# Ledger of designs, part 1: designed miniproteins, single chains

All scores and structures are predictions.

Each design is a single chain, and the fold is of that chain. pLDDT is the mean over its residues in the fold that is shown.

## One batch from the design tools (miniprotein)

Design m1
Fold by ESMFold2-Fast:
Structure m1 (fold): chain A 86 residues (1-86)
Amino acid sequence: MEEIEEQLKKVAAKSKKYEEMERMLEETKKFLNNEIPPTDASLTAVLTYLYKHGKLTEEELKELEEKSKNLSLTREELAELVQRRL
């Protein structure tokens, strides 16, 4: 988990939207560390950020939101998505 957090912070530091990224990473970090329950709000925030920056298609966004609502979206899957897209 610490390794993933470090990678996400490094990616955020290179972003033009650094403050937005930092906040999204904090929410993602808490989610990955099981510090907060996976909520629609937390997951939607991360997915919406990726969509706005052209990292997700509308179809991918819809699919991931459905997985989130069904509690089938894992912390590892979300972490991999952020690493690949950011």
Scores: mean pLDDT 61

Design m2
Fold by ESMFold2-Fast:
Structure m2 (fold): chain A 95 residues (1-95)
Amino acid sequence: DEQVKLIKEAQKSIDELLKTKKGTIKILHFDVDGNVTSVEEVSYEEFMRYIKLLERHKGITLEDIKRQIESQPENKVGIIRGYVLEGRRLEKEEE
């Protein structure tokens, strides 16, 4: 199943980026039926830019996000996607 493969690759990219503090994460975009329509790559530098925005505007730290992932590892891809999209939204509000 290609979709299961994409989800596993996204999970691995998150684990590797958080461990190594380098590389890229894969963000999956879904249609209304839950099918993956596209894959976006976000660098460690871009990801940390979003984390700093979340900390400044919402008081959410990288450690809070890591704790959320540890409590819900099956939702890791969705959790990271949500924070990337929120950080991107906050960045536009500062412009």
Scores: mean pLDDT 86

Design m3
Fold by ESMFold2-Fast:
Structure m3 (fold): chain A 59 residues (1-59)
Amino acid sequence: MVELTEEQKKEIEEMKKRMRELMPNQDLPESREELLELMERYAKMMEEEVGFDPSKTLE
């Protein structure tokens, strides 16, 4: 088991906030590209650090 540090938690929160801001604008190519990249990074980090499904957390 890996415990998230406060720094990692803040980084994850920042990613989640960015994704939430980009979701309504995902029809725009720029926003969609950034959203997909952030979602991929977030999913990777959450799988490696906490081992759960990040898509369920975002909903």
Scores: mean pLDDT 68

Design m4
Fold by ESMFold2-Fast:
Structure m4 (fold): chain A 83 residues (1-83)
Amino acid sequence: SEAEKLVKEAWEKLEKAGLTEEAILEVLAEIAPKAEELGLVMTVTVTEESETKLTITLSVLDRETVEVLASLTKSGIPKSAYE
């Protein structure tokens, strides 16, 4: 699906850019026009897994229904890599 392709593309860009907060904002800004053309919205959720590790979830939602169509979750990301 287009939603799955967008999630995959965004994640590959984030891994290449180093998984920082700045990289997340840049990738979202780059993907946003593509998502809008498809009637989709991309969101990023960063959650604390432990004192030293984060979980990052990329989600693509239908713009009208707000239904999650695709998501990719990566756990065990060092907080030092995010900052």
Scores: mean pLDDT 79

Design m5
Fold by ESMFold2-Fast:
Structure m5 (fold): chain A 79 residues (1-79)
Amino acid sequence: VEAALAALEAAYPELRELADLLRRTAAAARESVAAALAEAARLDRLLQERAPTLSDEARAALNRVAAEVGRELAAALAR
């Protein structure tokens, strides 16, 4: 996930806040499920607010990394 987040930030600086929130969600999933869910809720709100202003490429890149973080969260929840 870290390599994908670093690549996203380098290619799309406008996604820095969203990338940071994805990083916090992935980190929280390693600590606790409750913390991860709280970060994921924040991310969902920001995605809804900013999606109309993002380029198609930035949106696609963000969705790919978000799916990767979502898989880590799903694995944590399955325990």
Scores: mean pLDDT 72

Design m6
Fold by ESMFold2-Fast:
Formats: sequence, structure tokens, C-alpha cells
Structure m6 (fold): chain A 94 residues (1-94)
Amino acid sequence: SPIEDIVELLGIISTLVEAGKYDLAARYAEEVARLAKELGMENISKLAEKTVEAFRAGKKDEALSLIKEIAQELRKEYPDLPDAVKKQIDLILS
């Protein structure tokens, strides 16, 4: 599922941020932006592009805030996601 792929990528980004790997986190955020754009998810794509810019500028707290905003928008726009995916979103929001 494309939405499941985006949620998995957000989880990877969160783990990379905790490990201090911001350049790699930015590359995964670029993948989120590309997937969202291809799927017509304009809001998610724009938030992901801002996340890339925040990571590249060294604005860690802004980037983490944007990642959580993406996770919240996905939960709001797609309430019928599988329970496993919802649990991944909840972990990102923790």
C-alpha cells in the first residue's frame, strides 16, 4: 500500500533522527515527498518538502514537528487504515 509505504518511511526517519543521521533522514523525507506527489497527496508532499529543507538547514525540532504533522494528516485523511499502520502512526506521534 502506498500509504503504508509512507508511514514506514516516516518511522525510518524518526529512527534516523534519534541516531543523529540527519542527511540520511533528509533523503528518506525526499522519498516521502516523491511518493506523496505521485499519489496526488498535495498537503503531505508539501509538508515532506518542508521537512527536507528543515533537515538540510539543521533545524531538527522543526523537522520533527513536520514529521508529526504529516503523521497527523495521514491519520485524519485516512481513518480506515489497518490497525498495524495506525500503531506505527501512534509511535511516530509519541
Scores: mean pLDDT 86

Design m7
Fold by ESMFold2-Fast:
Structure m7 (fold): chain A 79 residues (1-79)
Amino acid sequence: SDQLVAQMQQLLAQVNAILQDASLSDREKLEKIQQLLDEARRIVAQARAQGAPRDVLMELEMTTGVIEVALAVIKLLTK
C-alpha cells in the first residue's frame, strides 16, 4: 500500500515535470502524460487486487483524477 502510494506520487511528480518542460512540444507532453495516466490506472487496479484499504484506494483514485484533468486540459489546448 505505502509502496503503491509512493509510486503514484512519483507519477504525479513526473506529470508536473512534463507540464513544465519547455523543451517538449504540446503533442509530446500529451503523449507522455497519456502513458503516465495508463500507469496510474494500473497502480489503482493492482491496489484493488491486493485488497488495499479504502483510504488508500481513495488517495490513488483522486491522484489518477488529477492526471486525467491535466490530460484533458492539454488535449483541449492542442490541435
Scores: mean pLDDT 86

Design m8
Fold by ESMFold2-Fast:
Structure m8 (fold): chain A 85 residues (1-85)
Amino acid sequence: GSMYQELQQLISEANRLTEQAREAFRQGRYEEARELYTQALELYNRALAIAKQLGDTEMALEIDLEIGLVALELGVVNWLLRKER
């Protein structure tokens, strides 16, 4: 339904932001990577809420695992940024 279309769009956008964040990280642009990872996590959390509303427990689990991975990557970026201060 339309909620599944919104869910897929949010996941697609979050995935693009995550890829851009990883590219920024590879290039040493840690502030940009932090902002992009933060935006990706916001979209994944919105997608997770929709998956839970739809009762799609498998999709919710997949999104939750992706949130965990991206949060770990953001944690590394935040640690590097704090170390450079």
Scores: mean pLDDT 90

Design m9
Fold by ESMFold2-Fast:
Structure m9 (fold): chain A 65 residues (1-65)
Amino acid sequence: ERTRRLADALYHAYQLGLERREAMRTPVVADASDLESARKYFDAVAAAMTPEERERLRKLFEEAL
């Protein structure tokens, strides 16, 4: 359950990164508020993980890469 939610969250973040990259087709000034929002998002996801779940998910992605 949690592992699936974490995988979905990481995949969603990856997709948002790709969409952001395409949006950079037009010059966009990245401001500090965007970085702060991203940091809070990742902090919240990290806080929801147990160390075991985080390590397991990381290994899955390392093996897939």
Scores: mean pLDDT 55

Design m10
Fold by ESMFold2-Fast:
Structure m10 (fold): chain A 63 residues (1-63)
Amino acid sequence: SRAEELARRAAEAGAAGDQAGGRALGDEMVSLGATPEQADHGGAAAVAGDLALGARIFEEGGV
């Protein structure tokens, strides 16, 4: 799903220390219907290695 792909991209950006890429992904998630809070919490879960939780939070945000 799109949410699963975004969670994976967030984890990859976090692993690479790519803060600019992480911010761009957050902006993309908000543009798709997520709240800033959902984008931040889902991204943080994915970066911590919980891709399933990250994707679920994004899906709840309409991503």
Scores: mean pLDDT 80

Design m11
Fold by ESMFold2-Fast:
Structure m11 (fold): chain A 85 residues (1-85)
Amino acid sequence: MEDVQKLREELERLRAEAGSVHAEIKKARENNDQQGIDEAVARLRELASRAREIQEKAEKYGNPKLVAEARALVEGLENTIDLLE
């Protein structure tokens, strides 16, 4: 059963993975690689979905700070996707 600490660790892992995807986007742009950009967008969509799950679990556990942090990650990922589409 997941607790607040486990959700925090998952959120930190998602942030690290998002950073990796941003580096891939930069490389794809430098190489004029549209397929690489499309693959990165798909990964960002998966990360946004997982961040929403963390937000929902944080709401269930009554942790408003973690809800806000997860929401901020979702918004950041969605803004990046919008800029790439």
Scores: mean pLDDT 83

Design m12
Fold by ESMFold2-Fast:
Structure m12 (fold): chain A 120 residues (1-120)
Amino acid sequence: SKVTELLQKLIETYEKIIELIRELIKEETNENVKKILNDILKELEEQLQKIREAVENNASNEEIKRVALSAKELLERVIETLKYILKTEKLSPKSKKLAEEIIELNEEAIKLLDEILELL
């Protein structure tokens, strides 16, 4: 279905987000920022697993809607958190670029989620 195709694209986008967050954690020297990023990483990995399970189990439209709404809320919070870090913390040019790329991918994931929600 179109929903399954969009969920698969969402999974691929989450995998890219997770990879970039891992790179940002490696580049970052501020231990407080690293802690925030590790907490975000854990939440995104747990959400990715729920999205994978929804696809694998042919979840109902109601279940997909719940997963999608939860995912959208998490991604919006991640964007807000990273924008706050960019505003308040002195990041290296590489860390700044990684954070900006993560924000853009989260915005693309939200667009995919909005398309999924419109089809339910």
Scores: mean pLDDT 91

Design m13
Fold by ESMFold2-Fast:
Structure m13 (fold): chain A 128 residues (1-128)
Amino acid sequence: SSEELREQRLELLKKAPPRFGTAEDLEEIERAKEEARREAESLTDPEEIYARIREIMERLRKAIEAGDERQARIEAARLYAFVLTARDKLSPEQKEELREEVEELLKLALEKKLYDTAITLLDVLRIL
């Protein structure tokens, strides 16, 4: 439920170190979010939207598996911005499938102790 996801997010915030990125890291994250939003706004085909979300999730999975928190944060932020913009264009079935895939990415991030990335993935689940 939404309440359970919120409680899990609060618990992860206790484990995550204070968010301190360089100005360059924050600029790259903001650029990735803006690019994702613009791309999501331009797409109308649910199948193309779904495929693009899966491409972002694959890049995120690779970053998590590598333990690259910086890259994982960028790709998770990209995923969040894209999903937030495009979610109303997705079918209920596509949203359910994406939710299951995001839950697997969340599990992987938690296993790798990438708590900041895990928090963003919980935010993605809350908007799907």
Scores: mean pLDDT 86

Design m14
Fold by ESMFold2-Fast:
Structure m14 (fold): chain A 117 residues (1-117)
Amino acid sequence: HHHHMEERRRRIEELRKQVEKELDNAYDEALTIGRELYEKEGPEAAVRAVVELLQKKRDEIVKSAPPEYQEEIQKLADEAASRAAARVVNDLGELFERDRKIGEELQRIQREIEAAA
């Protein structure tokens, strides 16, 4: 029982690392697609495409998992996909926020000039 549990735990850990690697690759792809769609269609379309791509990758990982580990891999893939989606959204958000802050700073400078005149 103890030996069997340790072997199962080790196999799940190996599968977890494989899931994380596949979702890390999907993160890079999602960032690329997200940036392109943001420039063409805006932030809502970008976020939607990112989430759909990561959900599709999660489903593919779960379907490819050995039947005896499918429930465990499903939980790990759900967690990894959610984490990857959050990272992409945050990274895209930082790019959008940078452009917005430049605009706000220019408006602030304009108000200071008008107040001094």
Scores: mean pLDDT 74

Design m15
Fold by ESMFold2-Fast:
Structure m15 (fold): chain A 75 residues (1-75)
Amino acid sequence: SLADIVAHLRSLLPEGALSDEQLRALAEALIEAGLTAPATIDRIAAEINRALQEKRFASAEEYVARLIAFLRSLR
């Protein structure tokens, strides 16, 4: 479910790294793309953590927006 994916993402990311709205939007995009396998979610969370740690983006909002756009392109 959406709530389960949001909870799973929240457990893998640092507290406060993404807002509840961003977590929901990302979870919705993952469901739409059919990327709901736990291993796939783990890999996506690892890439988000890496991007946040490296500070390669002006904001977390920018990074998540680009990631959602990419996920939607897979349909």
Scores: mean pLDDT 76

Design m16
Fold by ESMFold2-Fast:
Structure m16 (fold): chain A 55 residues (1-55)
Amino acid sequence: SREERLEGAKELTKYVVEETPGTPEQIVEQIEKYAESAGFSPEEREAIIKTAREG
C-alpha cells in the first residue's frame, strides 16, 4: 500500500511535469507542496522530487 502510493505519486509527478508550464524550480516547489498535503514522509517527498527533476 505505502509502496503503491509512492509509485502512483511518481507516475502522477511525471504527468504533472510534462503538462505544467514553468521553471523546473517552480514545478518542484508545487510538487513538494502537493506531496506534503497528501501525507507523504520527508523521505518519500525526496523520492518524488527526484522523479520530477529526472523526468
Scores: mean pLDDT 76

Design m17
Fold by ESMFold2-Fast:
Structure m17 (fold): chain A 71 residues (1-71)
Amino acid sequence: MHVVTLDEGRLPLEVLRALVEAGVDGFKIVSRGDLEAVEYHKKLLEQLKGVYISVTFLGPGVVKETPLEVV
């Protein structure tokens, strides 16, 4: 499985689609507080069928990660 990590830098849909077409099948979205960047990437990736998404929230002394699930 080829997984790419997305930080809080917003990538356009065309770049995300090109990565999927190149063989990327999963994305890990990391947030350090910019929840709008998380939602931005999730909504774009939901338009691309058959990709796996997980979200990692980094907070003060706490790390919360969702499991990698297909959307």
Scores: mean pLDDT 75

Design m18
Fold by ESMFold2-Fast:
Structure m18 (fold): chain A 64 residues (1-64)
Amino acid sequence: SDKEKEEIIEELRKKLLDPSVSFDEQVTFFSLLVDEARSRWSPEEFRELVDRMVKVINEVLKEL
């Protein structure tokens, strides 16, 4: 369970840091991860995971 959540966070980070991936593709990928997370976990776990995703996005954007 926690490993699967960590894999989602790592995949998001890889996609955001890949200079060959367009902004539109990054947004689409994030949306797909959010939809997958919503279907797999409880509302509380989903909310926590989305908060972690948003934090990663903000951290990456500060490095750009």
Scores: mean pLDDT 80

Design m19
Fold by ESMFold2-Fast:
Formats: sequence, structure tokens, C-alpha cells
Structure m19 (fold): chain A 88 residues (1-88)
Amino acid sequence: NATSLTPEQEAEVDLALATMEAALGDRILPKAVENKDVETVKWIVESYKRALEAARRALEAGVPGAEEIYKDMEQRLKKAEELLKKVE
């Protein structure tokens, strides 16, 4: 048996991990913005970019639900980038 996951399985795992990181970012973002913690807000923006890219790859691989996650992450990223500009 191959030691590698299939492309669809790799996309599913990457999406799950990236989505969990983005969820952590969602939880800490309000306090990071309140405290003007630019580095934490930057980390959250990068986490959302990774989640968006993972969702795009998952959508291309045919992972169910990836399109909904992709659209949701586009909106979250846009909002987080606007918040980053306000705290810089």
C-alpha cells in the first residue's frame, strides 16, 4: 500500500487542520483587535489565508462542503484584513 494519502484525502485533512486553526483565530481576534496586538492579528490573517487556500484545493479535489467553507473564509479574510489595517 502507498504511504501517501490520495489527493482527496490530503485535501480533506489539510482543510480540517486549517479550519481548526481559523476557528482559534475567530476566538482570539476580538481581543487581539481590542489590544491593538498587530502581530496576533497578522497571524490570524495568515491563518485565514491558509484556510482559504486549503478550501480552494479541497473544492478542486471534490471534497463535499468545500465550496461553502471557501466562500465563508473569503468573507472572514476580508474582514480580518480590514481589522488589521485599523490596528496598524
Scores: mean pLDDT 84

Design m20
Fold by ESMFold2-Fast:
Structure m20 (fold): chain A 87 residues (1-87)
Amino acid sequence: MRRAEELAEEAGRYARELARLERERDPSVTEEDVERAERRAAELARKLAEISLEAAEAFVEMARKQVELADDPEAAGRVAEETGDAI
């Protein structure tokens, strides 16, 4: 049971971060949309965990990868340009 809640919290956190990145790029995305995305992801992950923990874990992993893809080309590039950090 606690594992299902952990997965729900993780899915919610990644969905919130993804929606926040979308909000930075698109002014039509509202804070309400961010909260809705977080709640929906957590609810879906919890429901998936009731059916299969593997499915819930796959959903969380997918959400994490979406954040990485959305963050890396936009936020990481912008931060690197602003800080002048070289890699």
Scores: mean pLDDT 72

Design m21
Fold by ESMFold2-Fast:
Structure m21 (fold): chain A 112 residues (1-112)
Amino acid sequence: SDVPTLDQIAQHYLKQAKEFIEKGEELKESNKKEAIKYYLLALAYAALAYQFGNEELRKEAKELAERAKKGLEELKPSPEDKETAKILMEGVYNDDPEGISKAFEIISEYYK
């Protein structure tokens, strides 16, 4: 199919979330600032995966979001990063438009 399904889009976002969690975990002892950035990107992609995915993919998005949140909390992020993570988690758990908007903002800023 030349047009991706919503589930295929969600699967792509889940793959990105996993990759950014792995990057965050790799850097957490050597580069705390980059690890925090990667965990926030993982939360952003998990929020997008939750929005586009079926029930199974939404469950996986929640599991990845919790893993990224735990990694982020261990690094004692700034109040600003904590608020960003909270907004992104609302996108995962409550399909909050503000969380989804914040996810696109963070991803867009990373690829500038």
Scores: mean pLDDT 87

Design m22
Fold by ESMFold2-Fast:
Structure m22 (fold): chain A 77 residues (1-77)
Amino acid sequence: EAISEEEKREKLREMLERLPEVMAEFRRELAATTDEAEREEIRRQMIATLRGVAELARELGMEEVARAFEEAIAEIE
């Protein structure tokens, strides 16, 4: 099965629209925990979320958007 380019663009738009809320939730979780294992897991989830956006953007030829998210991943690491 294959998702059309239009469906990929719509999915990316939905991800970008929800991204600030998702990232805010991760930041709240990081602020609420002092357990390093939990903090590492939260950071992994943040990175995975951003990487998903970057990969989809790259598939759509949106290299600038993909690059911006790769930079954001580096900031979290």
Scores: mean pLDDT 80

Design m23
Fold by ESMFold2-Fast:
Structure m23 (fold): chain A 66 residues (1-66)
Amino acid sequence: MKVRPLTPEEARREAQRLAKEYGLDKEGFTPEEALVVVAKRKGLTPEQLAERFGISKEKVEELLKK
């Protein structure tokens, strides 16, 4: 994927939008947790998620271990 990574603020904003689209905010997921859930449904790798949304690899790994 050849896209510029999002800043942390942009990543949170996108995660919040995705959480609302999939109803995950109503289930009490944080925006970062919602991003991981959506990525799993889309079949994205942790590296692709970190690069796309500008989230650190450490945070992605922490969320995936839940």
Scores: mean pLDDT 67

Design m24
Fold by ESMFold2-Fast:
Structure m24 (fold): chain A 62 residues (1-62)
Amino acid sequence: MTYRVTVPKEKLETLDKELTRLTVRKGVRVERLSETTFRLIGATEEEAEALAKATGAKVEKL
């Protein structure tokens, strides 16, 4: 599935680490839309929710 992820600026480093974990372990793709907004492609709903909890991100299903 595809998600729009918006993070607080102060959580960008945490987001980067969590995205790295996802891309190493699974076929997940990340597209940067702005400094704080990303498109997450190929993640499950559970992975998207876990990312939101870890980073405080707003995650919207596309």
Scores: mean pLDDT 78

Design m25
Fold by ESMFold2-Fast:
Structure m25 (fold): chain A 95 residues (1-95)
Amino acid sequence: SEEAKELIKKAEEAFKKGNFEEATRLAEEAFRIALEEGNDELVLEAAKILVKAASKGSKEARKALKKLLDELLEEEKYDLVKEINEIANSLEEVF
């Protein structure tokens, strides 16, 4: 989705500026759009932003990521959960 890609770009820009609240909001929106469209690549790109924001101490990013992971588990999207957890485990300060 072009919309999800644009949201990811804006989320990355917000993250680079230290605006973790905006980065979280934009990344969560991109994640949901990508998930609805079945675009696993964009789901993982959005999740990566949330993981990075959480690793920088963003409580809102941690809460958003947990909710999205719980939703993936309910949808039995275990491969996406595994990939996101692997991204999180690559960063020492997440979970």
Scores: mean pLDDT 85

Design m26
Fold by ESMFold2-Fast:
Structure m26 (fold): chain A 73 residues (1-73)
Amino acid sequence: SPLEEFLALPEEERQDLANRVVIVIEKAPGGAASVDEIAKALGISRETAQRLLDALVAEGVIEKVDGKYRVVR
């Protein structure tokens, strides 16, 4: 599953990528970013970005609204 593949990354890399995703979203216009925007900003593949986003949604850190991702506050 996307979550399992994300969890297979070293813990330090997972934490760094997760933190970078949150920062990208918070700095995006309107506080929302697409998978493609996040992938481009982090220099990762769209598939890797989707797995990161799925994991963060499962953790309740971010939510998907109208095809974009926002930080839960």
Scores: mean pLDDT 77

Design m27
Fold by ESMFold2-Fast:
Structure m27 (fold): chain A 98 residues (1-98)
Amino acid sequence: SEFEEKLVELAAKVLGVKKSDIREALKKEPYVPETELEKKVLEKAKSIIDIALKKYPGNEEKLLEALETALTIIKNAKLPRKVLIGLAAEVIKYLLSQ
């Protein structure tokens, strides 16, 4: 969908990675956080998405703003590139599953 492509483009832009890296991560098995920091970052990112989904249901522009905020938190955690991509893919899947 056009919305899914916008989510992929935003994640690639925020993390400084290729769109293909995000698309491939979305096709793989779910990324499982390995450290307490990874778990905390993913939980915080998902909480931002949950708030936006409750406050602005069906508002794609507001959901993209929430995703940008969530992805910025992921980026600022200074985790390895592969982990950042995995966490971003999980947040996108979470948003799309609601």
Scores: mean pLDDT 89

Design m28
Fold by ESMFold2-Fast:
Structure m28 (fold): chain A 85 residues (1-85)
Amino acid sequence: SKEEVLEKVKKLIEEGEEYKKKGDFEEALKKLDEAAKLIGDSELSEEEKKKLTAELLEKAAEVYEAQGDLELAKRLRERAEELKK
């Protein structure tokens, strides 16, 4: 069950990255939002959730930066770094 959740989250992050690369930022963020929901609803440990959430925040920051939302991208990266401590 946990393994299945981890694989689904990883796939959604990869799909989000592909959408970002082709400039489909709305779909990229939708995939990352789906991953965040799976993480939140999961039975993963707090430590596992923090690591995955930090990765999602970094991926979302890349999307917002590509859109020109530099302040939001900065705030998301700062939150990701906080979670990695």
Scores: mean pLDDT 87

Design m29
Fold by ESMFold2-Fast:
Structure m29 (fold): chain A 118 residues (1-118)
Amino acid sequence: SELEKARELIEKARKALDSGNYQEAVKYAEEAVRLFEKVNPDSKELAEAYILLAEAYLRLGNYEKAVQWADKAIEIAKKLGDKELYARALRVKSQAYFKLGKEDEARKLIEEAEKLES
């Protein structure tokens, strides 16, 4: 039931993100993250929740938080050996770095993501 609740919260977060309700997306995604961390740690679902939360913070203009959540997704993706998930997290982190004016670092992250997708 806690896994079902976490998955429902992720769907609510995605719908909020798609409709431009970014603060609502953050609230739903943060609750889903807390549940996944408790019942399904180091899972692909938790990493997906971290990516969604990073994207919501990116949309809100909180680029530092977007980087923090993307980094958590990167840690799980590396543990899982999931190259697609790792590339997706790197791309979100890169977008936040471009917004922070870290253009050279952002380009290096994109290059790393492209190598993972090759």
Scores: mean pLDDT 90

Design m30
Fold by ESMFold2-Fast:
Parts: sequence; C-alpha cells; structure tokens
Structure m30 (fold): chain A 64 residues (1-64)
Amino acid sequence: MSTEELLEQIDEIYKEMLAKGLSPEQIISSLNGLKQLAEKYIPDEEALKAVVERIDELIAEVKA
C-alpha cells in the first residue's frame, strides 16, 4: 500500500467518525488507536512519519 493510499484511508475513517456524530473524546481515542496500529504495522519510516503527522493534525483539529 502506498503512503498516499494510507493517508486516504485515514481521512475516510475520520470522515466516517464525524458522520456518525462521535464525541471529540471518542474520535481522539480512535485516532490514537490508529496511530498505535500504524507504528506496529508500517515498516517504512517515511510512510509511518507521514501517517503519524496526519493523525496528529486530525487530533489537533478535534481539540480546537
């Protein structure tokens, strides 16, 4: 899977969470879970960095 495809999947998951009306705390918890999953399963350091940075951006948006 390409880095671009991974980022698209993360954005889709985030969009689905917003569509379901999840609370900010639930969204942040789910995003942190995705971050931990990425750290376990993405062997490429550049791809992992891009994914982690995107998740951190989304967490920051939810906190704002």
Scores: mean pLDDT 81

Design m31
Fold by ESMFold2-Fast:
Structure m31 (fold): chain A 79 residues (1-79)
Amino acid sequence: SEEDKLREILAEVMEEVLEERRSKLTPEQIAMLRQMIEAIRNGDQDRLAALGKEMYEKDPEMTEEFFREVQRRVAERLA
């Protein structure tokens, strides 16, 4: 479905941004982002929301910068 394709694009973009920014991320942040990617692929909205909240509470600046870049790249792939 188109929804499944969108989730796959989002997961792929998040994996790309994670790998590019790996040296700037803590091991805990990398683990949480990998869990978020898994939650996206599985359509687990509750887990995604919980992990996103925890990341934002611990490091709002990094979290906002990371997801701003993810949103930018997803938009480019959909154009």
Scores: mean pLDDT 87

Design m32
Fold by ESMFold2-Fast:
Structure m32 (fold): chain A 112 residues (1-112)
Amino acid sequence: DLLERVGELVRRGILTGDSEGLREGLLELGFSEDFAEAFGGLVEWTVRNFSLSEEEIERIIEEAVRRAREIAERVRELMEKNQLNTPEALETVENAELSEFLRELAELLASR
């Protein structure tokens, strides 16, 4: 599960302060260098400015996953309704789920 792997990378990055490992992991999963650098920087900023418990980190990640899945499900339903079943359309749903997960995670981390 790609979301589970991204969630684990983020959890480790926040708990250990290893923003470099997070960036490398995101690149290995196919994210752009610009995105991986920006998100790694956000996690590094969060670690420097906030002390988050393991429980708080877990809750934030779980909430981000929940929101991302709800958005991805709506995107998938719209694509199915419009008969968009090309490989590009399916890849768009997967990319939307990951992008929304990371966007929701960034929002939850920044809004503390």
Scores: mean pLDDT 71

Design m33
Fold by ESMFold2-Fast:
Formats: structure tokens, C-alpha cells, sequence
Structure m33 (fold): chain A 61 residues (1-61)
């Protein structure tokens, strides 16, 4: 699950990440990768919390 993996990588709670980004905790990343809107929401959360950049494509199974 995208939100759970990102939350674990950044050491934040899944509920905080999903609430602030609007990403469902059960959202899967499609094979074509994360859509631009979802990437932008994740990137905004990252910038707000001064977190390291991550390759969200790693979570596209």
C-alpha cells in the first residue's frame, strides 16, 4: 500500500499522511506509476515536513 510504505519510510503515522495528502491507506500504485496529482500531494507533504525525497515508483508493483 502506497501510504503505508511512505509513512514507514518517513517515520510518520499512516493516519497523518493519509489525512494530509488525501491518499487512501489502501491505494495501490498502478504499473504506469503514480499520477502527477498524487505525486504533487506527496511532494507537498514532504516539503512541509522537511522530509527526504523518495522514489515513489518503487511502490508501483
Amino acid sequence: MLAKKIAKEWGVSVSTLTKETGISSSTKVPPIGVDPGTRNRINNFRKKNNLPDIDVQKYAS
Scores: mean pLDDT 67

Design m34
Fold by ESMFold2-Fast:
Structure m34 (fold): chain A 94 residues (1-94)
Amino acid sequence: DAVAAHQAAMAEELRKGEELAQRAGDIYKKVTGSDEAGKEAYGKARAALLSPTVGEKIAEEYEKQGYTDVAEAFRGIAEESRALKAHRAALAAL
């Protein structure tokens, strides 16, 4: 069942995206020492799942600031966002 396969894949990508968002928030909290900064990074990461372009831009901003681990997490979110967009397009075509 192609529909069930795409739905299962989207659920898995959303799970991975949530894990990466938690990781981005946790890393940024650790390096800044701020709970609020960590929450802001987590929120940005969750929003970035809606657009791979947004995730890539945020990753570039963190890389410029020297937060390489945070930037890597946001690049991962951009990848999951691309996969989700592809699966949504495939489902819409069915």
Scores: mean pLDDT 83

